# Designs tried in a protein design run: designed miniproteins, single chains, continued (2). Part 23

Each design is a single chain, and the fold is of that chain. pLDDT is the mean over its residues in the fold that is shown.

## One batch from the design tools (miniprotein)

Design m4772
Fold by ESMFold2-Fast:
Structure m4772 (fold): chain A 90 residues (1-90)
Amino acid sequence: SRAEAEAILARMREALEEDYETVRQQLLDPSLSLAEKQQLLQQFLQGAEVFRQQLAQLKQQFPEFQAEIDALEQLLDQYVQELQDILASR
């Protein structure tokens, strides 16, 4: 249903924002080595791939939510770029 799709998307957004902030803080932590930070980024990128697959499934099940799903996919792309930029600036 529409309400179920909205609830799923809201939960996915919350989980993405929480994971992004956690990884961002870890990548900015001066006590962590570059190798540890690279591993954390790779784990985030693996999670991002799974997240994209879940969004693709939701888009197929709820085509009326394509715009909201595309916005969440764009947010994920932004977070990936920001985390990569943190490591590139070191």
Scores: mean pLDDT 88

Design m4773
Fold by ESMFold2-Fast:
Formats: C-alpha cells, sequence, structure tokens
Structure m4773 (fold): chain A 70 residues (1-70)
C-alpha cells in the first residue's frame, strides 16, 4: 500500500541518518524492522541490518538512501 511504502521510505531514511551519525545500533534495528514488517525487500533490509551490525556506515547509508528513494 502507499502508506506502507511511505512508512518504509521514512524508516529507511532514519536508518541512513543514524548510520551517518555513527548510531549503527539504530541502523541495525531499523533494517530488522523493515524486514519484519515487510516494508522493504527482504534482501535489502537484511543487508542494511548486517551493515549496521558490522559498523559499515557507507553501506548502511547507501542502502538506507536507496530504500528511502524507492
Amino acid sequence: SAANRALGQRSAAAGAAAARAGDYTAAEVIGHELKKLGLAPDDAATAMADAGRAGDAASAYELGQKLANA
């Protein structure tokens, strides 16, 4: 639905911002929530969560931005 897409985009943008600020725990949590709630493709949400867990700010930010702009 349009509401689910908007929520997913907003959440992904928040995850990207968190990664940029060095809050990798928040980026990991947001990636897991996107997957759990079906608000983003499963593989992309998992990749974002894994990047957050690894402290990979660049990958978490890029994935979050791509999902926010989808």
Scores: mean pLDDT 84

Design m4774
Fold by ESMFold2-Fast:
Structure m4774 (fold): chain A 83 residues (1-83)
Amino acid sequence: MEEKVEEARKKALEAIDKGIELAQDDPSLVQALRTLKEAIEESAKAGPDALVATLRGAADFFSRHPALKEVAEELRKIAEELR
């Protein structure tokens, strides 16, 4: 479980960093992604269930924005791989 949580955390942070690059011209989206990055770090420390909930919520939220669709899909996939 610990290895799965760490792998999921790394993949999620990579997806968020990619999202920040894609959203460079939108300061509000960059701020939202940075806040999510902090939430991922905190929830990963709390355990797999907390991380899954954070990733699913974030994926659902960001799926509303076309520029972040790929990021939302990656977060959803990571959550499913972790369960």
Scores: mean pLDDT 80

Design m4775
Fold by ESMFold2-Fast:
Structure m4775 (fold): chain A 98 residues (1-98)
Amino acid sequence: DQLRKAYELIEQAAQALMNGDIDTAVKLLLEAKKVSQLPLEELLATLLKMLGIEDPLPYLKYYFEYKSGDMDEEEAIKDGIEFAKKTYPEAFTSIRPL
């Protein structure tokens, strides 16, 4: 089950972010993309929901349209996470199961 493996990788990415390891979180999200074939924006949104951001999609769309520019996928993920952390710093204190 490719979707189950992708969700397990996203949960591991959430754990990495709680430990301050953004590079590991990015690698895990890219692996989740490979196994699920889901867009990175959807995978990042799922990660942010696990970290307590209930509706990340409008913010991610705004972010990618206006702020990410010509960033590659890895840079876009890093910037998306940093943008979310600045906007919702309290959300990165616990992991919420989906």
Scores: mean pLDDT 73

Design m4776
Fold by ESMFold2-Fast:
Structure m4776 (fold): chain A 57 residues (1-57)
Amino acid sequence: MEKRIKQLEVLLDFYDIPEDKRKEYLEAFKNAKSEEELDQIERKVLEDYLPEYADLF
């Protein structure tokens, strides 16, 4: 999970996610108990802030 959390942190840093939401997502990643939970959080971030990238994949 650590490597996956690092990848998600890089994603948030790459895009200008609002600071309050960025902190919430980072804490959610660290508190995630499974890769499934991390996938759900990543999906939510993409849907809320990066829908253009969701359409590309």
Scores: mean pLDDT 71

Design m4777
Fold by ESMFold2-Fast:
Formats: sequence, C-alpha cells, structure tokens
Structure m4777 (fold): chain A 61 residues (1-61)
Amino acid sequence: STEERLLRGLRFMAEHASQDISTRDVAHAADMSPSTFSRLFRRRFGVSPRELIDRLRAAAA
C-alpha cells in the first residue's frame, strides 16, 4: 500500500539520520519516484522529505 511505502521511507530516514541522504535515496527505499514520494509524503506528514531529513540529521548530531 501507499501508506506502507511511505512508512518504509520514514523508517529509512530514521535509520540513516546521521548520514548524507537525499530525497532520491529515501524514495528508492519506498519504491517510488522522487516526485511521487515528495508529493505523497507532504500530503501525509505535512512537511517535505528534505525538511524532515534535515530535522532528523540535526537531532542526530
């Protein structure tokens, strides 16, 4: 499902929070194109994947 794929992306972000990862890397983990992932992620979570990646990286530092 779309929900399961988005949660897989979110899991990837959390597991790689201390690393330089891109929206493309996360989208690939979710088995989606970067554009599709970004649009659906923003609708589901209210923030862009890039914004959440940056927040998680800051928290992990």
Scores: mean pLDDT 86

Design m4778
Fold by ESMFold2-Fast:
Structure m4778 (fold): chain A 68 residues (1-68)
Amino acid sequence: SEIIKKLEELIKERGKKYLSAQEAFDLLIEVGLSEGTALNVVLKAMRRSGKPRISPEELLEALKEVLK
């Protein structure tokens, strides 16, 4: 998916090992997701993490699940 590739590149450019919920949401909006879809992805990623911080891998897996 082009959206997934774009997100991977943005995460790589930022060089962060973890993201806040707000940072994750902002990145998802940047790659072209609607606010409702972006929120759903962030909430799913946070649930996978079990903590308020989200890894890039957790965010990417949540996005892949939502885009099914």
Scores: mean pLDDT 80

Design m4779
Fold by ESMFold2-Fast:
Structure m4779 (fold): chain A 74 residues (1-74)
Amino acid sequence: MGEELKKKGEELAKKAQEAIKQGDLETARELFRQMEELAKEAEERGDYDAAEHIRKLIQELLPDYQRLETAQSS
């Protein structure tokens, strides 16, 4: 259990990483929202391993996302 959630999280993370590389904040923001919802769903189901895995993927992408967000918002 949870392997499907981890795999979906990894697919979303790969898309988010590509969006970040392209400077596409809107797409990256939407993908981050989907990843966070997926992690919350896993956590609410008691699948803390899948939730932690997805959250780690988000954390690995956050520095580049924050850089783009700050540049666009400022």
Scores: mean pLDDT 80

Design m4780
Fold by ESMFold2-Fast:
Structure m4780 (fold): chain A 99 residues (1-99)
Amino acid sequence: SMINERVLELQRRLKATAEPRQLLAALAAFIDHLLEGKFEEAEREAARALASEVSPEEAAGASFKIVMYHTIEGLKVDEEVLRLALEVVEESVLEVAKK
């Protein structure tokens, strides 16, 4: 699938260059636009996320999206990226429980 090829290629690039939160935010933004057929906007929004400060809340939201895209849409998420997303989701849920 062209969509899965683009998603896997971005993940390979991000694993080499991006900090964890920026990786998650960039990947989620990329997939959001890619699934709407907005290929140029997908690249721009991923680049924007990489140049931005990513809050814990933004990283958690991105991580939930990545897990759902993998599970529901069948998009190919790398095992290391998926484990990172699940860890961020768990940390976010546990922080709410501590309040």
Scores: mean pLDDT 85

Design m4781
Fold by ESMFold2-Fast:
Structure m4781 (fold): chain A 89 residues (1-89)
Amino acid sequence: GMEKKKKELSEEIGRLLKQLGVDDESAEKIKEIVYEWPVSDQEKIKEKLKKLKENGKYSILNIASVLSEVAPSLESQERISQVIAEQVR
């Protein structure tokens, strides 16, 4: 069902974030935020994070930029910004 696909996508996104150097706590918080997103936006962020990993040209700022660009609402964007700010502190 749709719920299973959303869960599988959010879990994969969480793993990609950890592989990109996001700490476990921040990755889990972002995973919870992304779970609420439409499947199409979850698939977009998964693709963009995979490309960041494949190209080896990533930083927390690049990760934050990609998440912000795909975020479907201002609320999601603000929640992600808060998590990232806590990690870089």
Scores: mean pLDDT 83

Design m4782
Fold by ESMFold2-Fast:
Structure m4782 (fold): chain A 70 residues (1-70)
Amino acid sequence: MTPEEVRRMADRVRELSDSGLDKVKTYLKNGDLDSARKVMDETARRITELGGDPTPLVDRGNSMINSAKS
Protein backbone atom coordinates (compact mmCIF):
# COMPACT_ATOMS: atom_id res chain seq x y z
CA MET A 1 0.00 0.00 0.00
CA THR A 2 1.41 3.40 -0.97
CA PRO A 3 1.56 6.36 1.48
CA GLU A 4 -1.05 8.07 -0.72
CA GLU A 5 -3.39 5.06 -0.46
CA VAL A 6 -2.95 4.99 3.35
CA ARG A 7 -3.75 8.72 3.53
CA ARG A 8 -6.85 8.35 1.30
CA MET A 9 -8.10 5.42 3.40
CA ALA A 10 -7.54 7.35 6.68
CA ASP A 11 -9.32 10.42 5.25
CA ARG A 12 -12.26 8.28 4.03
CA VAL A 13 -12.55 6.53 7.43
CA ARG A 14 -12.57 9.95 9.17
CA GLU A 15 -15.23 11.27 6.74
CA LEU A 16 -17.43 8.20 7.30
CA SER A 17 -17.03 8.37 11.10
CA ASP A 18 -17.82 12.11 11.26
CA SER A 19 -20.80 11.81 8.88
CA GLY A 20 -22.09 8.71 10.66
CA LEU A 21 -21.88 10.29 14.13
CA ASP A 22 -23.63 13.45 12.88
CA LYS A 23 -26.49 11.31 11.53
CA VAL A 24 -26.66 9.34 14.80
CA LYS A 25 -26.90 12.66 16.72
CA THR A 26 -29.69 13.88 14.40
CA TYR A 27 -31.73 10.68 14.79
CA LEU A 28 -31.25 10.68 18.59
CA LYS A 29 -32.37 14.33 18.76
CA ASN A 30 -35.55 13.25 16.91
CA GLY A 31 -36.05 10.27 19.29
CA ASP A 32 -35.35 7.71 16.54
CA LEU A 33 -33.11 5.22 18.37
CA ASP A 34 -33.65 2.50 15.75
CA SER A 35 -32.42 4.67 12.85
CA ALA A 36 -29.49 5.91 14.97
CA ARG A 37 -28.38 2.31 15.60
CA LYS A 38 -28.83 1.37 11.91
CA VAL A 39 -26.70 4.34 10.77
CA MET A 40 -23.97 3.42 13.28
CA ASP A 41 -23.98 -0.25 12.14
CA GLU A 42 -23.90 0.69 8.42
CA THR A 43 -21.06 3.18 8.98
CA ALA A 44 -19.06 0.61 10.99
CA ARG A 45 -19.56 -1.93 8.17
CA ARG A 46 -18.28 0.57 5.55
CA ILE A 47 -15.21 1.38 7.68
CA THR A 48 -14.48 -2.36 8.03
CA GLU A 49 -14.85 -2.83 4.24
CA LEU A 50 -12.19 -0.12 3.75
CA GLY A 51 -9.83 -1.99 6.11
CA GLY A 52 -10.28 0.58 8.86
CA ASP A 53 -11.01 0.11 12.56
CA PRO A 54 -14.71 0.77 13.35
CA THR A 55 -14.17 0.48 17.14
CA PRO A 56 -13.89 4.24 17.90
CA LEU A 57 -17.11 4.94 15.94
CA VAL A 58 -19.00 2.06 17.60
CA ASP A 59 -17.84 3.09 21.09
CA ARG A 60 -18.86 6.74 20.53
CA GLY A 61 -22.16 5.81 18.88
CA ASN A 62 -23.11 3.39 21.66
CA SER A 63 -22.21 6.01 24.29
CA MET A 64 -24.48 8.56 22.56
CA ILE A 65 -27.36 6.05 22.23
CA ASN A 66 -27.04 5.01 25.90
CA SER A 67 -27.02 8.68 27.00
CA ALA A 68 -30.19 9.33 24.95
CA LYS A 69 -31.96 6.42 26.72
CA SER A 70 -31.25 8.01 30.11
Scores: mean pLDDT 80

Design m4783
Fold by ESMFold2-Fast:
Structure m4783 (fold): chain A 68 residues (1-68)
Amino acid sequence: GSAAASAIAALRAAARGELSGTAAGAGMDVVGQSGEIPAETARELGRAVASGELSGEEAADRVAALTG
């Protein structure tokens, strides 16, 4: 869906240093609210990216796998 595609683009931009991890992580709340992935999973991934526990690239790959 469009929300997941936008989040993947933002997470990849964060991986390239073009966007902060915090901003990309905040975008995951939108994906969770859209219902394209479980809200709990979206929140967990967003927080991990914002905290630096997970790279934007790793998070983007996980979102892509969850959305098909």
Scores: mean pLDDT 80

Design m4784
Fold by ESMFold2-Fast:
Structure m4784 (fold): chain A 74 residues (1-74)
Amino acid sequence: GDEAIERYIEEAARINKVPAEVVRKRIEELLAEGVSRRLLELAARMQLQITVEGKPPAEELVAEAERLEEELRK
């Protein structure tokens, strides 16, 4: 959801020491290039688990990402 993307923007900006607007602009560029919002939400959730919580990505999030990638091949 939007909350996961916004949380990712804040944490990525903090870690990389750049303004949050720079990270948000990159996400907007990826969306404009045709990257699925759902894939970005899943990537944000996985990245938050790694960088903020220090946990590996949940298996359910990995499985969902793999399913979406397979659908894009059809």
Scores: mean pLDDT 67

Design m4785
Fold by ESMFold2-Fast:
Structure m4785 (fold): chain A 90 residues (1-90)
Amino acid sequence: MTRVTITVKVEGVSPLVLKIIGLEAQRAAQAASGAEVTVEVDLEKGEITITVTGNRDDALAAAQAALDTFRRLVKEAGGKVTSVEVRVEE
């Protein structure tokens, strides 16, 4: 079982919009593979944590879909991603 944790810091997006973007990233990840996806938003820090668990191929596919969707939606909202940390555990 593979666990991928993506921690993203965002600037220029309201807490409510960030929460909506997180939910859309979760949906994109769930649509990409059979991996289990959870999204946590730290409204005070402007930080989002995406955790994906599954087999290696499914987890990596879901993580990529989540990150791509998140980056796109942050840009569309007029914000920017200031930090991305990716951790892969097996």
Scores: mean pLDDT 82

Design m4786
Fold by ESMFold2-Fast:
Structure m4786 (fold): chain A 89 residues (1-89)
Amino acid sequence: MRKLKEEARRGLEAALEATRKYAEANKNDKEKLQEALKLLEDFIKRKEEAIEALVEAGLSREDAEEIVNEAVERAEELAKEIRETLEKL
């Protein structure tokens, strides 16, 4: 259980970091920034599905909610940064 929690947290953090780097690398590409933004917005909208997936994988609901809510907060912050970049294009 604790090992699964750590793996889930690292997986979500790695995905968010990869999305952030993709946005930074493509800061002048409006279409790619819009794709990154849509990915983040879809994740935020499907928060409950992500929680259920982690519970099915063997995490407690409390641990799944903690990890997913942390990832959603980071996704919202990154989405805001991408929107600000898009406004400058």
Scores: mean pLDDT 84

Design m4787
Fold by ESMFold2-Fast:
Structure m4787 (fold): chain A 56 residues (1-56)
Amino acid sequence: MIDALKQELIEKGEKLSASETLKLADEIVEANKDKLTTQQINQLVATAVAVNIRKA
């Protein structure tokens, strides 16, 4: 599950602005809040940051 969410964030995030990519990560976290551990949430945030670094 977490790997699929990371992949979605990477694929969609590459086509979005830096701020939109962070917003998408927040939306994914909120939608799956009851299903994700704190560690998995941190992994999604780190993935969004990594995608944005590649745009700079």
Scores: mean pLDDT 80

Design m4788
Fold by ESMFold2-Fast:
Structure m4788 (fold): chain A 55 residues (1-55)
Amino acid sequence: MLTPGDKAYVSAIESLIEEGYLSLAREYIKLVKDTVPLSPEGTKKLEELEKRLEE
């Protein structure tokens, strides 16, 4: 299950995607992966969002 911190990052990324800021969403995913120690579930969710952005 996602931690509260992981959920906050996921929510922010989903908001960027919904608003059409796809480049910012990709950059934010990379930043979070590089700077934030995510849970395995959080990492998996970011990977799913990143895969969605490849479309």
Scores: mean pLDDT 76

Design m4789
Fold by ESMFold2-Fast:
Structure m4789 (fold): chain A 87 residues (1-87)
Amino acid sequence: GARKAAEEALKAGLALTEKASDPKASAAQIAGEALRAIGSALEASLLGGQEEAVKAMREGLEKAKEQGADKLGLTGLEGAIKMAEAG
């Protein structure tokens, strides 16, 4: 349950970071990864894995900012982190 959700949230955060850092990525592709990251963070929060999920997503967000990630992707990830922190 929670461990698997936390692992998925980490993978989604890293995938969003990589996609957002890709200059060939479309807004739709980045939005898709952002939605995946949001879903994984929400699942982790509901299953009690929120601390590890929030940490992974926060690290992914900071890395994405350093790489000049798309604003839409960053907004989605920030929303997911806030929801996970609230849960």
Scores: mean pLDDT 64

Design m4790
Fold by ESMFold2-Fast:
Structure m4790 (fold): chain A 91 residues (1-91)
Amino acid sequence: LEEKIEVIRTIGLGMREGGASDETAEAIATAAIKALLDGEDLKKATKEALVAAGVSPAKAEELAERITEAIEKLDFEEAYKVGKEAGEEIA
């Protein structure tokens, strides 16, 4: 669980590097962490947070799928890359 939260934090770092504000990156990371802790649909929660941040629904779905896979696989390198791409979409 702690490692999955660290992957989500790495996604947040990527988002900030991509140009998202600290507030926006934190909101998306918080939504993902809440879904993870509550046993909710992580991909759905992440997609909804990305759409709320201004990402198109189609791109948000693609990014949410990659984010969910990075979290499940504990893939920190992909987490940073997908985070940065998401940040660029938001910026």
Scores: mean pLDDT 84

Design m4791
Fold by ESMFold2-Fast:
Structure m4791 (fold): chain A 104 residues (1-104)
Amino acid sequence: SLKEKIINILKAVQAALDTLIATSTDPELQAELERVRKEVDQLIKDIESGKITPEEAIERLREVRARVQELKARSTDPSTQQALDDVIAMLDEAIELAEKLLKE
């Protein structure tokens, strides 16, 4: 249940990143968003396959969050900043659920 909730949140993060990539006019931002998207895709696969521990999943989620926060800080477009804030909020929820899974 918690694992499925984490995966569903990460799929929502992928959808949000895909929208940002498609609507961005900044090639550098697009390339960095594509790298984050690839990391999220791999994280979903590693969680689904049981390849990583909940502790490792938390660490990787925190790394993805830090990259998204850096992209937000470099953005000057308010709509992009808001979309990246929404991604950060989703990642924070995924981290909180992964921390609950670690305590089980």
Scores: mean pLDDT 87

Design m4792
Fold by ESMFold2-Fast:
Structure m4792 (fold): chain A 55 residues (1-55)
Amino acid sequence: MEALEEIDKLREEALKKGYPKAFVDRYYERFKELIETGKYDPETVLEALKRLLGL
């Protein structure tokens, strides 16, 4: 749950930086699914998303 809150914050940060909503939503949904399914460690998923979004 906490990791899902963090990914929501990353989504907001990316939108504030001016990334297109469609671009942000694409990565948000994909990475949220990776956290929810437990296929990857949540910390790894969050770090990967931060790097992709330049956060």
Scores: mean pLDDT 76

Design m4793
Fold by ESMFold2-Fast:
Structure m4793 (fold): chain A 93 residues (1-93)
Amino acid sequence: MEERAEAVAYAALNLRLAGAWVDGKISGKEEEYLKKGEEEVKKEEEEIYERSKLLVEEGERERERVERELGEESQRERDRLVRERVRRKAEEL
């Protein structure tokens, strides 16, 4: 839960840095600020990256597994209902 707040803060910081790079107009003061920000992000990244990498990999694997299993189950259930409706209509004919 605290890790989620840290991940959001980290993502927001990365988005701000990316935005500054895209703008392409960095003054000397802004360049120094970005370098200091990058160094601090790299230091935090050493701790957060190891924790978040395992959590992200586990979360992505579980999400893919759930999506695959739920997707297949939903498709099978849908196909079963369609077959039942077709069979029922055939019996009415």
Scores: mean pLDDT 58

Design m4794
Fold by ESMFold2-Fast:
Structure m4794 (fold): chain A 89 residues (1-89)
Amino acid sequence: EIIKLSEEETKEEILSNATPDEHGLKTLASGLIDLQNRTPERIKEIEERIKKLRDELDRLISENSDSSVINRVQNEIKRLEEILEKLKK
């Protein structure tokens, strides 16, 4: 735990230097370090969830579903894709 805390602090410093939004990105940096221990498994889980959501989105579009529902699914896919990109960094 102490060793992990030091690693978190170091990674947070590096990420803060690379990006202008310190406040939001510090929280993300801590999350990313935790995910690194199980990164391959987590990536697979997120990719599978994105795949299911994309299939659902395609179905919703084909069925002319409510635009608000389509937008919600698109936003969720976008959020998961952002997490996935950061994990693959």
Scores: mean pLDDT 65

Design m4795
Fold by ESMFold2-Fast:
Structure m4795 (fold): chain A 58 residues (1-58)
Amino acid sequence: IDLEAIAREVARRAGVSVRAARGIVEALLSGDPVLQALARHDDPEAYAVAEELLRRHR
């Protein structure tokens, strides 16, 4: 699974930068609640998109 491809899809759907989307995807995959809370606070729509996409690929 290509993390960069997932980040690009999140960026496209949520209208955020690929850098921001990659940070959100990495936070979700890390399992770190602090990183996840920060990502969700900064870009809640992008966070929800990333969560859904990662859930579908499990």
Scores: mean pLDDT 79

Design m4796
Fold by ESMFold2-Fast:
Structure m4796 (fold): chain A 77 residues (1-77)
Amino acid sequence: LLEKYREYMLKNPQEVVDLLNAIRESKGSLRETAEILGVSQSTVSRRVKELMEVLGLKSREELVEFVKNLGKIEEEL
């Protein structure tokens, strides 16, 4: 999981960081994430799907948990 996350981050670090922060702040709300990023909900949906596929996550709830704990996980590494 973390290896795939690092690989994905290295391709688009700023875009990924902005997306993760928006998901954390919105607690997984697609509408609120789109408002924070200043993009359409369809753009957020596409990016979230790509991120979930890269990380092997099965649900948006798992993605929200991952993002919420990301700082703790990175601190442990």
Scores: mean pLDDT 71

Design m4797
Fold by ESMFold2-Fast:
Structure m4797 (fold): chain A 68 residues (1-68)
Amino acid sequence: MTAEDVLRRIAEKRGVSVAEAKADIAALIRERGREETKRWLMEEYDISEEEAEEVIRALEAEMAAARA
């Protein structure tokens, strides 16, 4: 699955928009780091490590691009 597919599933479970889910996860990466955020995503949303890694990688890429 793509990061976008996983993010849609997370947003649905939370009852928030995809944009809100992305912003919240990006904030967690900045505050707690990637490993803590990955662990939280797996535990909270019952997603696989592979799905959590895909989301984190996509958000890290977007954050890096925004700084360029």
Scores: mean pLDDT 80

Design m4798
Fold by ESMFold2-Fast:
Structure m4798 (fold): chain A 86 residues (1-86)
Amino acid sequence: SQLLEIAKKLLEEMKKIKEKSKKLKKEKGEEAKPELEKYLFEMEVLLGMARIILGVARIIGEDTSELEEIVKEMDKIVEEVKELLK
């Protein structure tokens, strides 16, 4: 499914932003907060896109099992990056 392939690419992009976020927090500590907030916003946009893709797949009647797992993994990554802001 093209929808599944797009969702996988969104997840890979989110993983890259997570790695950048963790590195930035280690290097700059509290000074990283503005850049981390920007990364978090970008990640929330990617998660929103993945949720829309999941919704479209459900409406069309495609198998959603892999898409649901991708959305769950993306949501977990967003929560991990939110913890870096605390």
Scores: mean pLDDT 89

Design m4799
Fold by ESMFold2-Fast:
Structure m4799 (fold): chain A 97 residues (1-97)
Amino acid sequence: ADSVRAALADVRALLEKHGTPEQVAAGRRAIDELERALDELQKGNKEAIPRVLEAVRRLMRASAPVKSVELTNKIVALALIVVGEIIEYEDFGKPIT
């Protein structure tokens, strides 16, 4: 959880540093959607998994026009952390019959 928060903060900072106002607004919206979906997943709402994946995709799309290697690397790192959170939830969540 702390690693996700740190990665999201880094992505926000790099968007603000390298993005246009329009790109920053789109990126912030995608980050806010991702944070909400992750919060629901952490509360045990497995139905949030598709929303988490969609929010990551939207963040990648919003950030692609910024053309910053540093931002791209941070978003890839964030995506890997998010996938790890989903795998951990599947492994330690309630068993599927």
Scores: mean pLDDT 76

Design m4800
Fold by ESMFold2-Fast:
Structure m4800 (fold): chain A 84 residues (1-84)
Amino acid sequence: MAEELKERVGEALRRASEAARRFYEYKDKDKEINREEAETLREEAEVLREAVKKGELLSPEVFSAAGIGYAGAEVEARLIEEAI
């Protein structure tokens, strides 16, 4: 059970980190983020923040695979919110 829970949380973290990376791509390519996309990214940012708060229950490999450190995850969430 513990391993199953950890994998589910890890998957949620990866989805949130992908959303954060998409936000950077939109910004870098000078693309406008529409309201629907911003809403989706905001929801993913909340998942990312929850994963950061529960970091002790997550494998370090999950953060490494997502390319985001503990402090970086919070910054990514804030940047997504600024897009709204």
Scores: mean pLDDT 55

Design m4801
Fold by ESMFold2-Fast:
Structure m4801 (fold): chain A 79 residues (1-79)
Amino acid sequence: SPIDQLEEKIGKVGKKLSPEQLKAVVQRVQDAAREAYKAGQSEKEVAKVALDALLDFLKEVAPEEEYKEIKELVEQVLK
């Protein structure tokens, strides 16, 4: 199922990240959310911007094909 595939893909990515790298990703996400909040965006838009920052990180570190697969699975799970 899309959920099982997403969990497997996220688990695989997580195994390659140190706790320090995970903290760095969280910091990136928080910085993006903070900028959106300061710009007067709604809580829902702030959450979307935070998720987009996470996907941008994955685009930098994951192969393009894996990034696209994860993005599609996220969209399928969230519908």
Scores: mean pLDDT 75

Design m4802
Fold by ESMFold2-Fast:
Structure m4802 (fold): chain A 63 residues (1-63)
Amino acid sequence: ASRAVQLASRETGLSQAQINALARAVREGDEAALREQAERAGISVEEARKIGEAVLTLEEEGF
């Protein structure tokens, strides 16, 4: 997994698989997948989007 995924997993307490799913949903613009993953993680859709966007930003910066 990328360093960004590892850092986000540590910071949020979500698994690396969950973080990857959030980042993918945000990258693909898949609102249904984002909502489903947020519900599974017990967080809001807004929080899920912020996590996914942060991971994508860090990956663009080489993390």
Scores: mean pLDDT 85

Design m4803
Fold by ESMFold2-Fast:
Structure m4803 (fold): chain A 73 residues (1-73)
Amino acid sequence: SDTERAARGAAQLGVPAGATFSRAQVEALARALEDLLDRPGLGERIVARAEALGGPETHSGAQVARAVAAEAG
């Protein structure tokens, strides 16, 4: 799945499957993807999806990957 592939990609970049992302790190990633893909509002949607999947403050690499796949795919 896209979620599993994104999580595996993150792991290959030195982010373990159990790695924890802060809200600020998710927001930074989401903003970078919004800019890269030229999709206004995408960053806010990714952040909102990550919050819905894992709560407001802390996210696993798998949750972040799932949020990206759901909103950017």
Scores: mean pLDDT 69

Design m4804
Fold by ESMFold2-Fast:
Structure m4804 (fold): chain A 64 residues (1-64)
Amino acid sequence: SAALEEKAERMVESMEKALEEGDTVAIDVAAKELGISREELVELLREGNREALKERILEALKAS
C-alpha cells in the first residue's frame, strides 16, 4: 500500500542517518526488527541499494 511504502521510505532515511551519525544502537535495533544481521544492514546502506532495503522493511511491516 502507499502508506506502507511511505513508512518504509522514512525508515530507510532514518537508518541512513543512524549510519552517518555512528548510532550503532539504532542500527542494531533496526537490523533485529528486519531479521537481518548488523553487517547485512550496513552493507545494504553502504551500497546505496535503497530498493533492496525497502523490500526487507516492507516484508517486516507486513509480518507485524
Scores: mean pLDDT 81

Design m4805
Fold by ESMFold2-Fast:
Structure m4805 (fold): chain A 84 residues (1-84)
Amino acid sequence: MIKAEITITVAEGGPPAADIARRAEEALESLGGTVEEVRIESDRVAVLTVSFPSEEALEKAKEMLAKAEATLPVIASVEVRVLE
């Protein structure tokens, strides 16, 4: 299993980070990820710790998150850090 820490920063004037984190959790689980921890750092920053069963699942998650960052104006940035 591959562990990753996903940091989502919400754009100024966007919805609460907790609401974005909940949707991200659902999307990541649909791709085969297991969300182990969700930490709401502030109204604008959420951090998710996710375990992936394979490199393929991790790559699909990265692709989905990159598309969300590019297309959703409510998301300022998404950072993915592999923890192993």
Scores: mean pLDDT 84

Design m4806
Fold by ESMFold2-Fast:
Structure m4806 (fold): chain A 79 residues (1-79)
Amino acid sequence: EEEFLEGVAAVARAVAIVTIKKNPTEDDAEWIRRLIERMKELGVPDEVLRQMAEDIAKAAEEAGNTKASEVARQIAEEL
């Protein structure tokens, strides 16, 4: 089960990073919060969610998407 949840989180992280990199000027970042909330509802541990949020924040910052980076960092701090 832990391995399964880790895998689900890894796929979600990969999809989020690709979405951000394809849309570096996109101003809507609320989907990141919804993604993390859904993963938490599935039982993904807070440590894994925090790492995922940090990875998303880094990818957003590297892509120049300041809104996505700020939202993801805020989520990581809340976990």
Scores: mean pLDDT 77

Design m4807
Fold by ESMFold2-Fast:
Structure m4807 (fold): chain A 100 residues (1-100)
Amino acid sequence: SMLEEAKKAFETLFDFIKTNKLSTEEAVQLFRGFFSEIARTLIEEAIKKGWSKEEIIELLEEVKKYALELIKEFDEDTQKALEEALEEVFKEMKEEIEKL
């Protein structure tokens, strides 16, 4: 499913961040770029498959929920920075979907 592919992509990203012991700044930069790419890909694919706005938003909410669980494994400062980045990108993507 699209959700399972997104989950695996996030797991790969977070494993990379941890394995390479990236700084908070490096982690945020990678996360913002990666999330934006994955979110756009999921939105475009769901639109092509004829999904409703509500279904696309539900998919993104599930992806966000999973990303938040993975973020909890980081130190407090990195967790806060990643959560802020996630909320910002998520809000922008949700606004774009609502305009469809």
Scores: mean pLDDT 82

